# Ledger of designs, part 15: designed miniproteins, single chains, continued (2)

Each design is a single chain, and the fold is of that chain. pLDDT is the mean over its residues in the fold that is shown.

## One batch from the design tools (miniprotein)

Design m4490
Fold by ESMFold2-Fast:
Structure m4490 (fold): chain A 91 residues (1-91)
Amino acid sequence: SLAEKLRELGLDDLAEAVERIQNGPIGVQLALVPELYRLIEENVDKLTKEQLEDIKALVEQLLSWARGLGEDEAVATLERILKLIDEKLKE
């Protein structure tokens, strides 16, 4: 799983956030978006291209759900996460 791969890199906090997002109800998932942003910003340089692509897929799914629910603050934060990941993937 993505969380297991993140733990293999020693990124336990990011792995825990991803696992909670994947396994939680949608309200818990969206509430964790600010923490997900912080953890990705702190650890983006440590992530492999494959892990960045996996996180991007998760973020795109959350963004679709947040847009459907009218959660404008979550949408804005998820769009910032996508931009950060996309910029790193271009390197």
Scores: mean pLDDT 83

Design m4491
Fold by ESMFold2-Fast:
Structure m4491 (fold): chain A 57 residues (1-57)
Amino acid sequence: SEEELNQAKYTLVIGLEGYLRSQGWEIEYDENFDASKRVESLEVDEEKKKVKITVEK
């Protein structure tokens, strides 16, 4: 499902956080971020090297 895909992407980003930062990536968490909340979306901006993680309200 889309939720499972978003959770898989989140897990990959978190697992590779140190590597991504070493490559110049910035990982931004929604101000409402809580580890108990479901990941709603991941927005990847390859030009700016940013990943934005959005969770449910």
Scores: mean pLDDT 75

Design m4492
Fold by ESMFold2-Fast:
Structure m4492 (fold): chain A 71 residues (1-71)
Amino acid sequence: MSGNDVIERAGARAVAEGGGTATLDTETRHLTITVTGSGEAAKRGEAAAQAAVDETRTRGGGTATYTVIET
């Protein structure tokens, strides 16, 4: 599995937990995650996004950022 595959999978998992979007720049291996939701859903999404940041760095060989937008 390539680093980009690992990063894309991590982003998809974060979106599944918290809603929102995840976009991978395959040239830079940078993952951008937006978490949307309210209360406990936003908290779960933020935790999943943090896990995706860690997996991107440790297994994907890239970087990631996330933003939480409470709705």
Scores: mean pLDDT 78

Design m4493
Fold by ESMFold2-Fast:
Order: C-alpha cells, then structure tokens, then sequence
Structure m4493 (fold): chain A 65 residues (1-65)
C-alpha cells in the first residue's frame, strides 16, 4: 500500500542516517536501499514532506524528529 511504501522510506532514511553518520541522506541512497527507481523514491519523499513526516535540508532528506 502507499502507507507501507511511505513507512519503508522513513525507515530507510533513519537507517541510512545512523549507518552513514550523516544528518541527511540522498535520494539515490534511499532508492538503492529499497531497490526502487530514483523517480519512485523522489515521489514518495515528496509525499512524506507534504504529510510533515520528512523534510528536505539542502540537497538531502531527513525524518522529522
């Protein structure tokens, strides 16, 4: 479902932030982690921003704390 896809993207952002020791993650890193296209990852990331569940900082993405 859409909600399951959004949840997996949020989890991937948090995991990548922890693993890479970075405050934000790239669209490419999220897409690679989930085995999806960058276009699909961008769409889901923009949906998370619209819902207030993620934010864009510079060129990267992070979960809202």
Amino acid sequence: SREEALGRVLLAIGELQTEEGRPTVSTAAVARRLGISQATATRLLNELIAEGRAERVGRGWRVVP
Scores: mean pLDDT 82

Design m4494
Fold by ESMFold2-Fast:
Structure m4494 (fold): chain A 78 residues (1-78)
Amino acid sequence: MQELTDFVRRTAERLLADSRQAVRDLQAGRISEREAQLVIGVNEGLLRILRGLARLLGDEEAVKIADEAIAEIRALRA
């Protein structure tokens, strides 16, 4: 389970950083609003898949990490 927790932590960090970069690129006029929404949506979807896997395997820490990252990504859309 530690290996899964570490993988989810690193993946969540990367997907959150990528989503934040999409917001910055949108603000700088480098990408469209639609493209930013697609990037953020894909990253949220990937975290939901990882959360589901962690839940199936009983890794409560990995579920919590994924939930926190999903909440932060959702806040970027508000």
Scores: mean pLDDT 87

Design m4495
Fold by ESMFold2-Fast:
Structure m4495 (fold): chain A 66 residues (1-66)
Amino acid sequence: MLDAEEALLYALSAAKEVDLPEELIRKLYSWDKERRIEFLEKVKPYMVGPNPDVEKAREVALEFLE
């Protein structure tokens, strides 16, 4: 199980890989551990596997942040 700092680091990594704006990335720092994990659970399925869909991952990330 990820701690709050590990969840932040993984969420920041995912946000950067899908090219989120810095303003939206800054929101991750104000989130609790549970919200960071929710973000990862929503975005990570599109970033793993044989054919990652980074564009769809970005779309899902933007929907989660707004």
Scores: mean pLDDT 78

Design m4496
Fold by ESMFold2-Fast:
Structure m4496 (fold): chain A 63 residues (1-63)
Amino acid sequence: DAAKKAEILEKGILAESPEAAREMGRILGLPEELQERLAEAVENKDLDEGVTEVFREAAKELA
């Protein structure tokens, strides 16, 4: 799952819009709640802490 996290982080961080981040989360199979949180983190430019929190929650739900 570290490889999936790295891919999501790389693509999420490179996303310049919340809409692109939300769609990326959807394609990767994240729950809608986490898709919205990912978009919110990108919009707030909280790319390090906010994005990491979303993936931590995703890891708990996908485990």
Scores: mean pLDDT 65

Design m4497
Fold by ESMFold2-Fast:
Structure m4497 (fold): chain A 83 residues (1-83)
Amino acid sequence: SLEEELERAVEAAEEAARLAREYREKLEEGDTSAVPKYVGAAVAAIGEAYHAALLGKKIGREELGRRAVEAAREGGVKLDLPL
């Protein structure tokens, strides 16, 4: 169902955002090997947050989409989402 797809997208966005934060901390410690992992996690967080935002708007669960977007922003994602 679209509701289940939305819930999975929110979870995926939150998990990717957490990973992005962890890899960003490694970069701040000087671990340059974390760059591709940080970028990958940040891109995943953006994609899943955008997916959740569009689904939330479509099925009347905009609060879940906003939660996913906020998680991505807190994870240090720097792209504006077209919301």
Scores: mean pLDDT 83

Design m4498
Fold by ESMFold2-Fast:
Structure m4498 (fold): chain A 138 residues (1-138)
Amino acid sequence: EEEAKKLALENDGIVLVMDEESARRLLEYLEAHPVTEEAKKIDFLLFSTKPLKGASPDRPFVVEAIYKNVDGKVEVYKDGLFIVGLSKEANKKVLEEIAKTLPVKAYGPLVGIVIKDGSEELARRLEELTGVPVVAVK
């Protein structure tokens, strides 16, 4: 909790809080769909529903919470789905499509990930692939 708030405030963006299984699924996705040199930051969309039926080929990733800096205050969104996009244009198109069916609560640059009960190895690998701080906590 404290780590997620610090990352959101210090980096002016969005921090994902995930369990180890969800973080490992994100790692597998990013290994299959690496962030390009042009898209050095991963954008994402948060939805208030789970599970999202018919999501293919992009799998929605379940998160326990998203922490976002809004005008110097941290807002927390819980029990959502997020979609990882590799560019602002791709995320805008996905956002416009999904906004027809699901409420979007948060959109912005990924600036950190907190993994609950996660391994340091998993955190290190995600940090290498995302380019953002990744912290494993208990």
Scores: mean pLDDT 65

Design m4499
Fold by ESMFold2-Fast:
Structure m4499 (fold): chain A 82 residues (1-82)
Amino acid sequence: LDELLKHITPEQLKGKKFVIVGGGVLGGQYANILRSLGADVVAVLSPSLPRDVIERIAKDHGATLLEGVSDDNIIDKLKKIL
């Protein structure tokens, strides 16, 4: 969390809509972190879901896809989107 806040401000995340692709405990943890910083996490989806279904959910909600998220790449992925 502290490392993330050095690079991404809550102001950059407020009003941003995300769909997280990454199942299990980690996907839920990233959703909770982003929500705590003011982001709107629409859904947390399994990567085993069909690609067209994932993309349709994101499009229908105006949300940005966050795929293959890990502690090593979450900052870089968010910087690229913001």
Scores: mean pLDDT 75

Design m4500
Fold by ESMFold2-Fast:
Structure m4500 (fold): chain A 64 residues (1-64)
Amino acid sequence: SEKEIIRKEIEIDLLEIARDASLFLAERARAKGRLDVAQQQLEAARQTEEQIEELRRELEELKS
């Protein structure tokens, strides 16, 4: 359904913003010597990327 496709596209867009924010925060934390926080943010970005990949696969299935 068109609404389901649009909903998933928006969800992917929001997750991409969240991933990029986590990567940005990781760099900022490193600059401040907060290696613990940097590691936590990199792990968050990795998990978000996995969610994005899963949603992209679901979106391709819906468009087929």
Scores: mean pLDDT 89

Design m4501
Fold by ESMFold2-Fast:
Structure m4501 (fold): chain A 63 residues (1-63)
Amino acid sequence: SELEKNLEFVEKKDPEGAARLREAIEAGDGAKMTEVLKEMAYKGADKETLEAARKAAEEAVKA
C-alpha cells in the first residue's frame, strides 16, 4: 500500500521516527502523528523523509 511504501522509506532514513509513527498510526491518534512529525523535524530529518512521513500519516487518516 501507499502507506507501507512511505513508512519503508522513512524506516531506511530514520528507523526511530518510523517506529514511533507506526505506533501513532496503529493507535489512530492524529495528534500523536503530528507530534512524531514535529519530533522528526526537530531531530534533523531531511525534507524527503519528512514528506514520506507526512504522506504515510495522510494515508492512515483516510483509512
Scores: mean pLDDT 82

Design m4502
Fold by ESMFold2-Fast:
Structure m4502 (fold): chain A 94 residues (1-94)
Amino acid sequence: GPPLPLSERTRRDREILEELQRIYDKYGKEKTIEWAKQRLKETPDEEERARILAALGKVLGLNSLEKQRAFLDELVEAGAITPEEAERYLKELG
């Protein structure tokens, strides 16, 4: 479908980031990854999936392309994202 209006996109980006940050602060890295994997599997919308991935990368402090690639490969292996989604995310970071 058409992309969300800019105001709604900004609000949703913030909501997802804040939700994942709260989970990380309370339960740590492993639980944050588990929660994000589950949410990705339940989310068919490509824009929302990209938002979850961006928020997850920020919350986990993935500070190198190598760490980001290794983590995305893990998400692909777990069936949480597609290989095409992983490559798209990495291209946007380069």
Scores: mean pLDDT 79

Design m4503
Fold by ESMFold2-Fast:
Structure m4503 (fold): chain A 93 residues (1-93)
Amino acid sequence: GEAFVEEQRPVAEAGAAGDAAARERALAATLLAQVEALVELGRRDPSLRDDLVAALRRMHEAARRKLTDPALLAEVEAAIRRAMAELGAPAPA
């Protein structure tokens, strides 16, 4: 089996019992998917880069407010930094 595909299943299955850690993992997975979608959109249409960079900055602020797990926050922040670099923007401070 592919570990990457299997990592998506706990996000869908966990959370029914009100597990805060499962909810944060689900949120982190959603943010990571949105980051990849914005990068793909920027590759297809470079005229959107400034708007996509603004969206990534808003996502970074949302992640910092909503994610209390430092490992999940670090993963999302790393993905946002990589995405901003691909769109030609400076890394967030």
Scores: mean pLDDT 75

Design m4504
Fold by ESMFold2-Fast:
Structure m4504 (fold): chain A 98 residues (1-98)
Amino acid sequence: MTLEEIFAENRPVAERFARWLLEEADTLSKEELVKKYIAAMIEAIASGFHPEVLRAAARLAIKAGDYETAERIADLLESMGYTDLAEEIRKEVEEAKK
């Protein structure tokens, strides 16, 4: 069984978790955002670095002002072959810095 097959089977769970992570993110404190993206990274490791969870973690890091972590997540996505997602995150970081 490939990683792509595992990700396809677990996509609905990963998408639901990603949605939960971003829920109320705009109303959370910086400290609460940090806790959420740490939780997202732990879950990404447990799920074999699911791209949807990594994307949500990167977006939470951007909201927390932790652009370095968001850029590192983009590098990880690129190394896994998710180049389009990595470029999306890098663009979001550059837009947030302005």
Scores: mean pLDDT 74

Design m4505
Fold by ESMFold2-Fast:
Structure m4505 (fold): chain A 115 residues (1-115)
Amino acid sequence: MMEKAREVVEAADLIDALVAAGLSPAEAARRALEEMRRRGMEAGQIVAQARLALYTGEAPEPAVIAALEELAEELGAGEVEYKDDRERAAGAVSAVVFLSDQVLAGETPQKLVPK
């Protein structure tokens, strides 16, 4: 859990830092994905892949959405209902990043329980 939370935050922070440095969100996500692959950070790769798809206006691959939902569940998220795969991916990425930040801060992750 803690190791996966760190990978998620590192991927998200890298994307945000690259965007702040002047890269497009899609280019930042591509570079972050390559770096996460180089480091062998599977949870970071999933976050970068999902953000890349969302930034290019695509839905992520079903396997990526499933992996995000598994990460969210491991971090304490509840089941979430969305209209489509893009909304599911966007919600899952946001939940995974938020809960990972809380885990690394030494706080108990809040369980997301939407209906």
Scores: mean pLDDT 75

Design m4506
Fold by ESMFold2-Fast:
Formats: sequence, C-alpha cells, structure tokens
Structure m4506 (fold): chain A 62 residues (1-62)
Amino acid sequence: SVGERLLKGVEEAEKLEGRAAATVAGAVIHEAQRVIDAGQGSEEVEKALERAREIRERAGPA
C-alpha cells in the first residue's frame, strides 16, 4: 500500500543523518500530504507523516 511505502521511506530516513535524513523525510512528508489532500489518507499514511516530521525537525546539517 501507499502507507507501507511511506513507512519504509521513514525507516530509511531513520538510518540517515543530517541533510540526507531531512531530504528523505521531506519527500515522505510531501507525498503523505498529497495523499491526505486527495482524500486517501490512512492510519499508516498519518503515522508516516508524523514520524517523517519528527525526523526532519531533529535532523541537523550534514
């Protein structure tokens, strides 16, 4: 599902640090928001969005 793919993106972002982590997390946030805006939100999509936002906020410069 889309939610599963977004969660895998979050897991990959969690393995990265700095700017690389922020970039991957930003991509997940963008895609999750588009899915929600299209009325296709799910529990997995919402979880991926929240986790990706946390990663981007905590990411420092590489």
Scores: mean pLDDT 79

Design m4507
Fold by ESMFold2-Fast:
Structure m4507 (fold): chain A 91 residues (1-91)
Amino acid sequence: APLYVPPPEIQALLASVGVTAKALTESEILRAVTKAAVEQGLMTRDPEDPSVHDISGTPLGELTGRDKLTGEELNELVRAHLRAHGRRVAP
């Protein structure tokens, strides 16, 4: 699988959960971002829809440009941001 050097916004999230590797797979980055979101309390369940999380005012809201999203939307938006702004390296 290809490795990516994540952009500074994603690097900051990874560092918050002790991930200091310079290049990671897309799956490793998504797992570490999810870990950061849980451990730092960046996602609050929407009381009207349990599939939706409020990320307003958090680094995830800043990264994605969204106030609310599903877990699937978070993964897709992080993946899109990584592909647009990260540096792909050969495995």
Scores: mean pLDDT 81

Design m4508
Fold by ESMFold2-Fast:
Structure m4508 (fold): chain A 97 residues (1-97)
Amino acid sequence: MKLYRLGPLLRRLLETVGETKEVLTLEEIAEGINDYIVELSYDGKVDPEDPSILYVDDTLLGELLGVDTFDTRDKAAWEAFWQRLFEEGLLTEVELP
C-alpha cells in the first residue's frame, strides 16, 4: 500500500472536509475530494441544467486544476485531474519501511 504526502493546496482542500493527516492513501485522498465536491454541490456551485458540471472558479479545486468548470461524469477529466496532482508535485509518494 502506498502513502502520499500532500502539497499545501491539496492539504488545504482536504482540511476543509476534516482530513488533517500529513500522509494518506490514494483512497483517503479520493474520499476527501469526493466530500469536497459534495460540499460544492450543497453550496449551489453546479450547473442548473447539468448537476454533474461544477463551477469551480474561486474554489481550491479550481485552483488545483487550473479550470473554471469540472465535469464529474467525464472520465478523461478525472484522469487529467489525477495526472496533474502527480505532475505538479501536489502528491509525493512516501514509502513506509
Scores: mean pLDDT 79

Design m4509
Fold by ESMFold2-Fast:
Structure m4509 (fold): chain A 68 residues (1-68)
Amino acid sequence: MPVADALPSLPVGTVVTYRDANGVEHTGVVGEGSDGTKYLVTRGADGTTVWLSAEQVADSTLLSSRLD
């Protein structure tokens, strides 16, 4: 089985919700410079740019994909 960079990758501009170390939810946008293992995300609320692991982004995307 080949080693693939094809983790559940989100395209640039995808809106994601993630939790910080304090459990606070943040909404951000996936930016260019993500490498499939880390995502460069700019928070929508304050414009802060953070590096998130693919695991954090994948988990958080499920929350953002739920119906209202």
Scores: mean pLDDT 64

Design m4510
Fold by ESMFold2-Fast:
Structure m4510 (fold): chain A 79 residues (1-79)
Amino acid sequence: MKEKEEKVKKLLEEAEEAFKAGDVEKALELYEQAAEESIPVAIELLISQGYSREEAEKLAKQAAEDNKEMARRKAEAAK
């Protein structure tokens, strides 16, 4: 799971760099990829907090969708 967390962090850093460089499309793709890669990380975190695996999976998928929506809003605001 640490390796997945490091991947998510790296993707978010690359997304921010692309966004600052004006490559909004690339930034959005990287943010969406980070959201997808965060699902297994979020599942393990939620289980550690006392959620069942089924509950953790549902919550993690919802959080990933919320993160994708936030990335779309950020891209929209950048125009």
Scores: mean pLDDT 79

Design m4511
Fold by ESMFold2-Fast:
Structure m4511 (fold): chain A 78 residues (1-78)
Amino acid sequence: SLAITYNNLGVIYKNLGRLEEAEKSYVKAIEIAEKLNLPLSSVEKTYANLIAVYEALGRDEEADKVRLRALEKKKQEE
């Protein structure tokens, strides 16, 4: 799927140390997954990867927003 493709692209950028490109790719993966209403289990790793990228960039507020976004998605699937 397109969401998986963007997650994989993010992993490649992260491994190359290209953290801003990794962030953009992971964000696109999550946006696509949310539009398609994919279960959290399908994108849980993408959320974790995006949080790690924001932390590595020193963008702690954005990391916290992603954590909240994942938690809200989890509550909707109870």
Scores: mean pLDDT 86

Design m4512
Fold by ESMFold2-Fast:
Formats: sequence, C-alpha cells, structure tokens
Structure m4512 (fold): chain A 92 residues (1-92)
Amino acid sequence: MLKKQIEDLKKEIEKLKKIIDTGKKDPRVPQSVIDSLEKALEYYEKSKEYLEKGDEKKAQELSIKGVSYLMRALSLANEDEEASKILSEAMK
C-alpha cells in the first residue's frame, strides 16, 4: 500500500531529475523552465519524505504543488518547440 506509493513517487523524481539534467545541457531551454522544474523536484522530494513518515495528507499537498510547478514548466516550454522536444525525450 504505502510502499507502492513511495516507489511510484521515486520513479517520478528519477524522471524529473533526468529532464532537468537534459534541459540544463541545452542553452535553448529557457532558465524559467529549469527553475520551475527544480521547484517541482523540491516539492516531490518533500512529498516523498512525508509519505515515508506516514503523513499522506501533507504528502498529497506537496505533490499538488509539485504538479503545479511541472505544469508551469511545460506551459513555458510550449513557447519553444526545441524545449518541448528535449523534455519529451528525457521522459522516455
């Protein structure tokens, strides 16, 4: 039950780290996209910590904040076709 939620969140964190690393290497990705992705990662890592402590409510609140920053990063990337392609490749 809880173990599966933690494992799923770990996979999301791993994917996001790969996206950030890929984006940082390409100067075509705007810094605002990277900043939003890094904030999303911060909230997902905090969510994982609370989930590991059994605080599912706090973990959910932090996860929602993480998703909102991820959505912001994707919205900003949509203004740049190259940034969108880079992020898509890193998610594979």
Scores: mean pLDDT 77

Design m4513
Fold by ESMFold2-Fast:
Structure m4513 (fold): chain A 55 residues (1-55)
Amino acid sequence: GRERLLAIRDKLRELGRDDAAARVDEYIRANPDPSDAEVDGMLAGLEEALGLRLR
């Protein structure tokens, strides 16, 4: 769960999407041990918002 979010955060920073990366980092701080289902839901929301495939 968490390691997938950290990898996506780093990828978003590399793409210059610091705003989106900050949203991922905030989610990790609020949810330090997210389930795989929660991670998938969060990533689906980001994909919709950004028009990207992250999964």
Scores: mean pLDDT 79

Design m4514
Fold by ESMFold2-Fast:
Structure m4514 (fold): chain A 83 residues (1-83)
Amino acid sequence: SVKKAEEEYLKEVRELAPKLPGLSTDEITKLVVDFFKKAAEKYPELKERLVFDIRSVAEFFRNLGLYKVADALEKLAEEIEKE
């Protein structure tokens, strides 16, 4: 069900967040992009939610000056949206 998928997805997001502090920009880019790619494969019923969340996270990183992370996430969101 959509509710179960949302609960599992949000749990995985909570497990990812504490791993980000102390990582390099390249490590953050790889970790976050890989996370959302796997989430899109695992939770196809959350497509619209994932596109929204990926764009929100991209904006967050853009505001931090991490343009490489933001650009990679925007590209991923566009790919998922077109599927």
Scores: mean pLDDT 85

Design m4515
Fold by ESMFold2-Fast:
Structure m4515 (fold): chain A 69 residues (1-69)
Amino acid sequence: EVEEARAEVERLHDEISAAMDKETDIDKQVDLAVAHILTAVALTVPGASPEELRRVVEKARELMDKALA
C-alpha cells in the first residue's frame, strides 16, 4: 500500500514536471511549481504513511487541475 501510494506520487510528480515545461502563464506556473514541490518533498520524507501520501496526491492534483483549467 505504501509502495502504491508512493508510485502514484512519483507519477504525478512526472506529470507536473511535463506540464511545467509547456506552461507560459506565471500564475499557472506558480500553481504547478507548488504541486511539484509538494510531490518532491513527499517522496523525500522517510516514514510517510499511505494516508499522508494520498493527501499530497489530492492536493497536488487540485493545484494541477486549477493550473490547467
Scores: mean pLDDT 78

Design m4516
Fold by ESMFold2-Fast:
Structure m4516 (fold): chain A 71 residues (1-71)
Amino acid sequence: SPMEELLEEFRRRLEEAVRNNGSIEDISALYQEALDRAREAGLSPEELERFRTELVRLVGKAVEELEKRER
């Protein structure tokens, strides 16, 4: 589904940003880009809510991994 394809794409991009020692600003930019693309993809209100919920989990994981690297 378009939702699952977007989640997989942004999961990979978030993981890559963490691997490359990206900033919290980089993670925030990916979050905003993902939401914009989901809106443009014409997801139903139910799919958009599910997408946002899963995206928040992925973002939270990325932020935690970056914070752990701060020592």
Scores: mean pLDDT 83

Design m4517
Fold by ESMFold2-Fast:
Structure m4517 (fold): chain A 70 residues (1-70)
Amino acid sequence: SDSQREQLLQQAQQLKEEMEKEVDKMGDEADRIVATEGPEKGREQLGKLGKYREEGLQQVKALEDQAASL
């Protein structure tokens, strides 16, 4: 139903917003690590951010794909 599709898309948008906030925090932490421990350690933190973003985008895609199948 259109209502179920709208709910899934709203859930996907909510997840995107929550991910963006967390990614921003992780980015700030990477900048802090670069300043205190150097660029190599900062790149490790950016790797963690990249993984978090990949996993979150997979969850968003699953919700969007489910909405598209309705």
Scores: mean pLDDT 86

Design m4518
Fold by ESMFold2-Fast:
Structure m4518 (fold): chain A 87 residues (1-87)
Amino acid sequence: MEEEERAMEIALEAYREINGEEELEKILKELERMRREKDPLYEVVKARAAALGYMLRGEINEEMIERYGELTGLDPEAIRESILKAM
């Protein structure tokens, strides 16, 4: 849980660097809504954010990038570009 939360923080920081603070705020509001409503999708989003955090540490999986984009509404190409720049 703690490690997953840390990985998610890394992913959110990368998202902010790619898309800016306004887009990050939109995603954070959506995540809070899902958490408050106990949406099963929230657990999937957390898992994908953790996977993205692991990718920032040198592990790349393009399918996870696509899924993360689908779950968060982010452009998968922009996510991929940020990860490659961070490596």
Scores: mean pLDDT 65

Design m4519
Fold by ESMFold2-Fast:
Structure m4519 (fold): chain A 67 residues (1-67)
Amino acid sequence: ASEAAIRRAAEIVARDTGLSPEEALRVAREAAKLLEQGRGREAFEVLTRAGASPEAAQRALTILAIG
């Protein structure tokens, strides 16, 4: 994923979870790396374990997968 996609995904995570922007970026980067490896289920689990709702996690994954 692009840095722009990672930042946009991090904003979704931060708004849904209340995590700091730095923590949300870390989580979004982990998810992006897992998606690049074809590990989409684990990417979803990283996001939901960080406290993202399933809906927010799905939106973030879609952004990371497209961009």
Scores: mean pLDDT 87

Design m4520
Fold by ESMFold2-Fast:
Structure m4520 (fold): chain A 98 residues (1-98)
Amino acid sequence: MIEIDPSEFTEEKIRELHLFTLHLFYLLLEDEASLEEILEKAEEFAKEKGLPKEVLEAIKKALKELYERLKNGADKQVYLDDLRATLERAGLKLEDLL
């Protein structure tokens, strides 16, 4: 679980962080960017938004874990379907990440 200080984040900021995180996972799943480039994007976002180090490290860990699973033959489509389902529950589409 990522412990975020609720006093520092409005609902809008939490939503923005969630959407950006999903965008990074989408880039990884579609091979649109290298893991290194995706991790750099996460670090830049964290600096711009003043994210706690623990939140950034959790995002980087999740991205690296997904990368290793995909490298070891995990089906990209399963993760893309989960991403679509997550976005649909939030009232969003994949196109909203682009």
Scores: mean pLDDT 74

Design m4521
Fold by ESMFold2-Fast:
Structure m4521 (fold): chain A 91 residues (1-91)
Amino acid sequence: SVAEALREAAKAITEAVKAAEKKALPGLIGATLQAIGALFMAERGGPAEDIANDVQGALDAVESAKDGIPKDAYDKAVEALRRALEAARAG
């Protein structure tokens, strides 16, 4: 489900926040807020387009912070967000 994919994405972003350099934190905090907003919409049966837009915003924020995130944490966060985006667009 979209909500399950978003919970996995939020978990991956949290691990990225824990591992990140300070310069990446503003981008990762932005990504966290977007992912949590998308999750709250998904749990309430909100519009798929709005959920997808917030997930895309979270993905863009993580990608913008790439240079301050360890590769393994970055790859996991991006992959989880891409799965959440696919789930949001499919539902």
Scores: mean pLDDT 87

Design m4522
Fold by ESMFold2-Fast:
Structure m4522 (fold): chain A 69 residues (1-69)
Amino acid sequence: MKAAEEVVELVRKGKYDEALKKLEELIRTDPKTAYEAANAAVKVAIERKDYELALKFQKLGAEALKKAL
């Protein structure tokens, strides 16, 4: 599976802690994919009205963007 899809799938399954850890790994190894995964995860969190989770993914997305560019 694509790594970005794995993060989003974990969020959909409610495995938030695992999703956050996987995303942190991606920021180190593949920051472009991490940025895409973080954006998708934020969207899912907002749709579920979990704004605290959305903010956590937004913060990691910003870290990924800094490392990708």
Scores: mean pLDDT 82

Design m4523
Fold by ESMFold2-Fast:
Structure m4523 (fold): chain A 67 residues (1-67)
Amino acid sequence: SELEEGRKLREETWNKAVELALEAARKVAKYHLSDEEQFELAREIAKNLPKEKREEALKELEELKKS
């Protein structure tokens, strides 16, 4: 089923994004990352979001970096 295959792909994309977010949180805690290093990790996570949300997330990160 086309719908089931699409759902599976979205779940895989989401699970990968969650995995990267948790790994980034561990690195922030373990290595006491600077603000710049934290933003770089956040950008990498945002790049792994579903296409529809990726541009929005990247734009929000750029706004936060300027604040």
Scores: mean pLDDT 70

Design m4524
Fold by ESMFold2-Fast:
Order: structure tokens, then sequence, then C-alpha cells
Structure m4524 (fold): chain A 95 residues (1-95)
């Protein structure tokens, strides 16, 4: 279910937030972003989101991933974690 995916994303982001290793934080946040994109797609398929809402959320995650490739590991980890947390909150608000 979407709710089960969101719980897994929330757990990964909590682990990322607690991690003192930037490389581990980046790895965890990237996995959270992948699952968050899956959750958005599933919510769209189930009619819980409009196409416009889904595209906006997916676009934010994809833009953050691309920007992260231009940053240091530490800055990429922080940026992806913050962006994925913001997208998670917005998705939960829309459901």
Amino acid sequence: SVEELLREVEKLLEEARKSKDPAEKLRLSRRAGDLLMDAVQLALDQGLLTEEQALQLLGRIQDAILESLRLSIKDAADYLTETNEDVLRELKRLL
C-alpha cells in the first residue's frame, strides 16, 4: 500500500537524519527518494493524486537527485534528505 511505502520512506529518512557518516546518509536518502517516487506512482495509479500533483512531486525528487551530483557528498546528503522529507510531508498532506 502507499501507507506501507511511506512508513518505509519515513524510517529510511529517520536513519539518514541520525547518521553521522555523510556517505551512509546519502545512500539512505537516495533509497528513500527511490521508494518515494514509487509511492507517488502508486498513489497516482490508485487515483489518490492528480497527474499534475504526481508530476510536481516526481519533478522535485528528480531535480534534487540531479543537483546532488554537482555537490560534495556531505552537501548532497543534506540536500537530498531535506528535499525528500519535504516531498514526504507534502505527499502525506495530499493523501
Scores: mean pLDDT 89

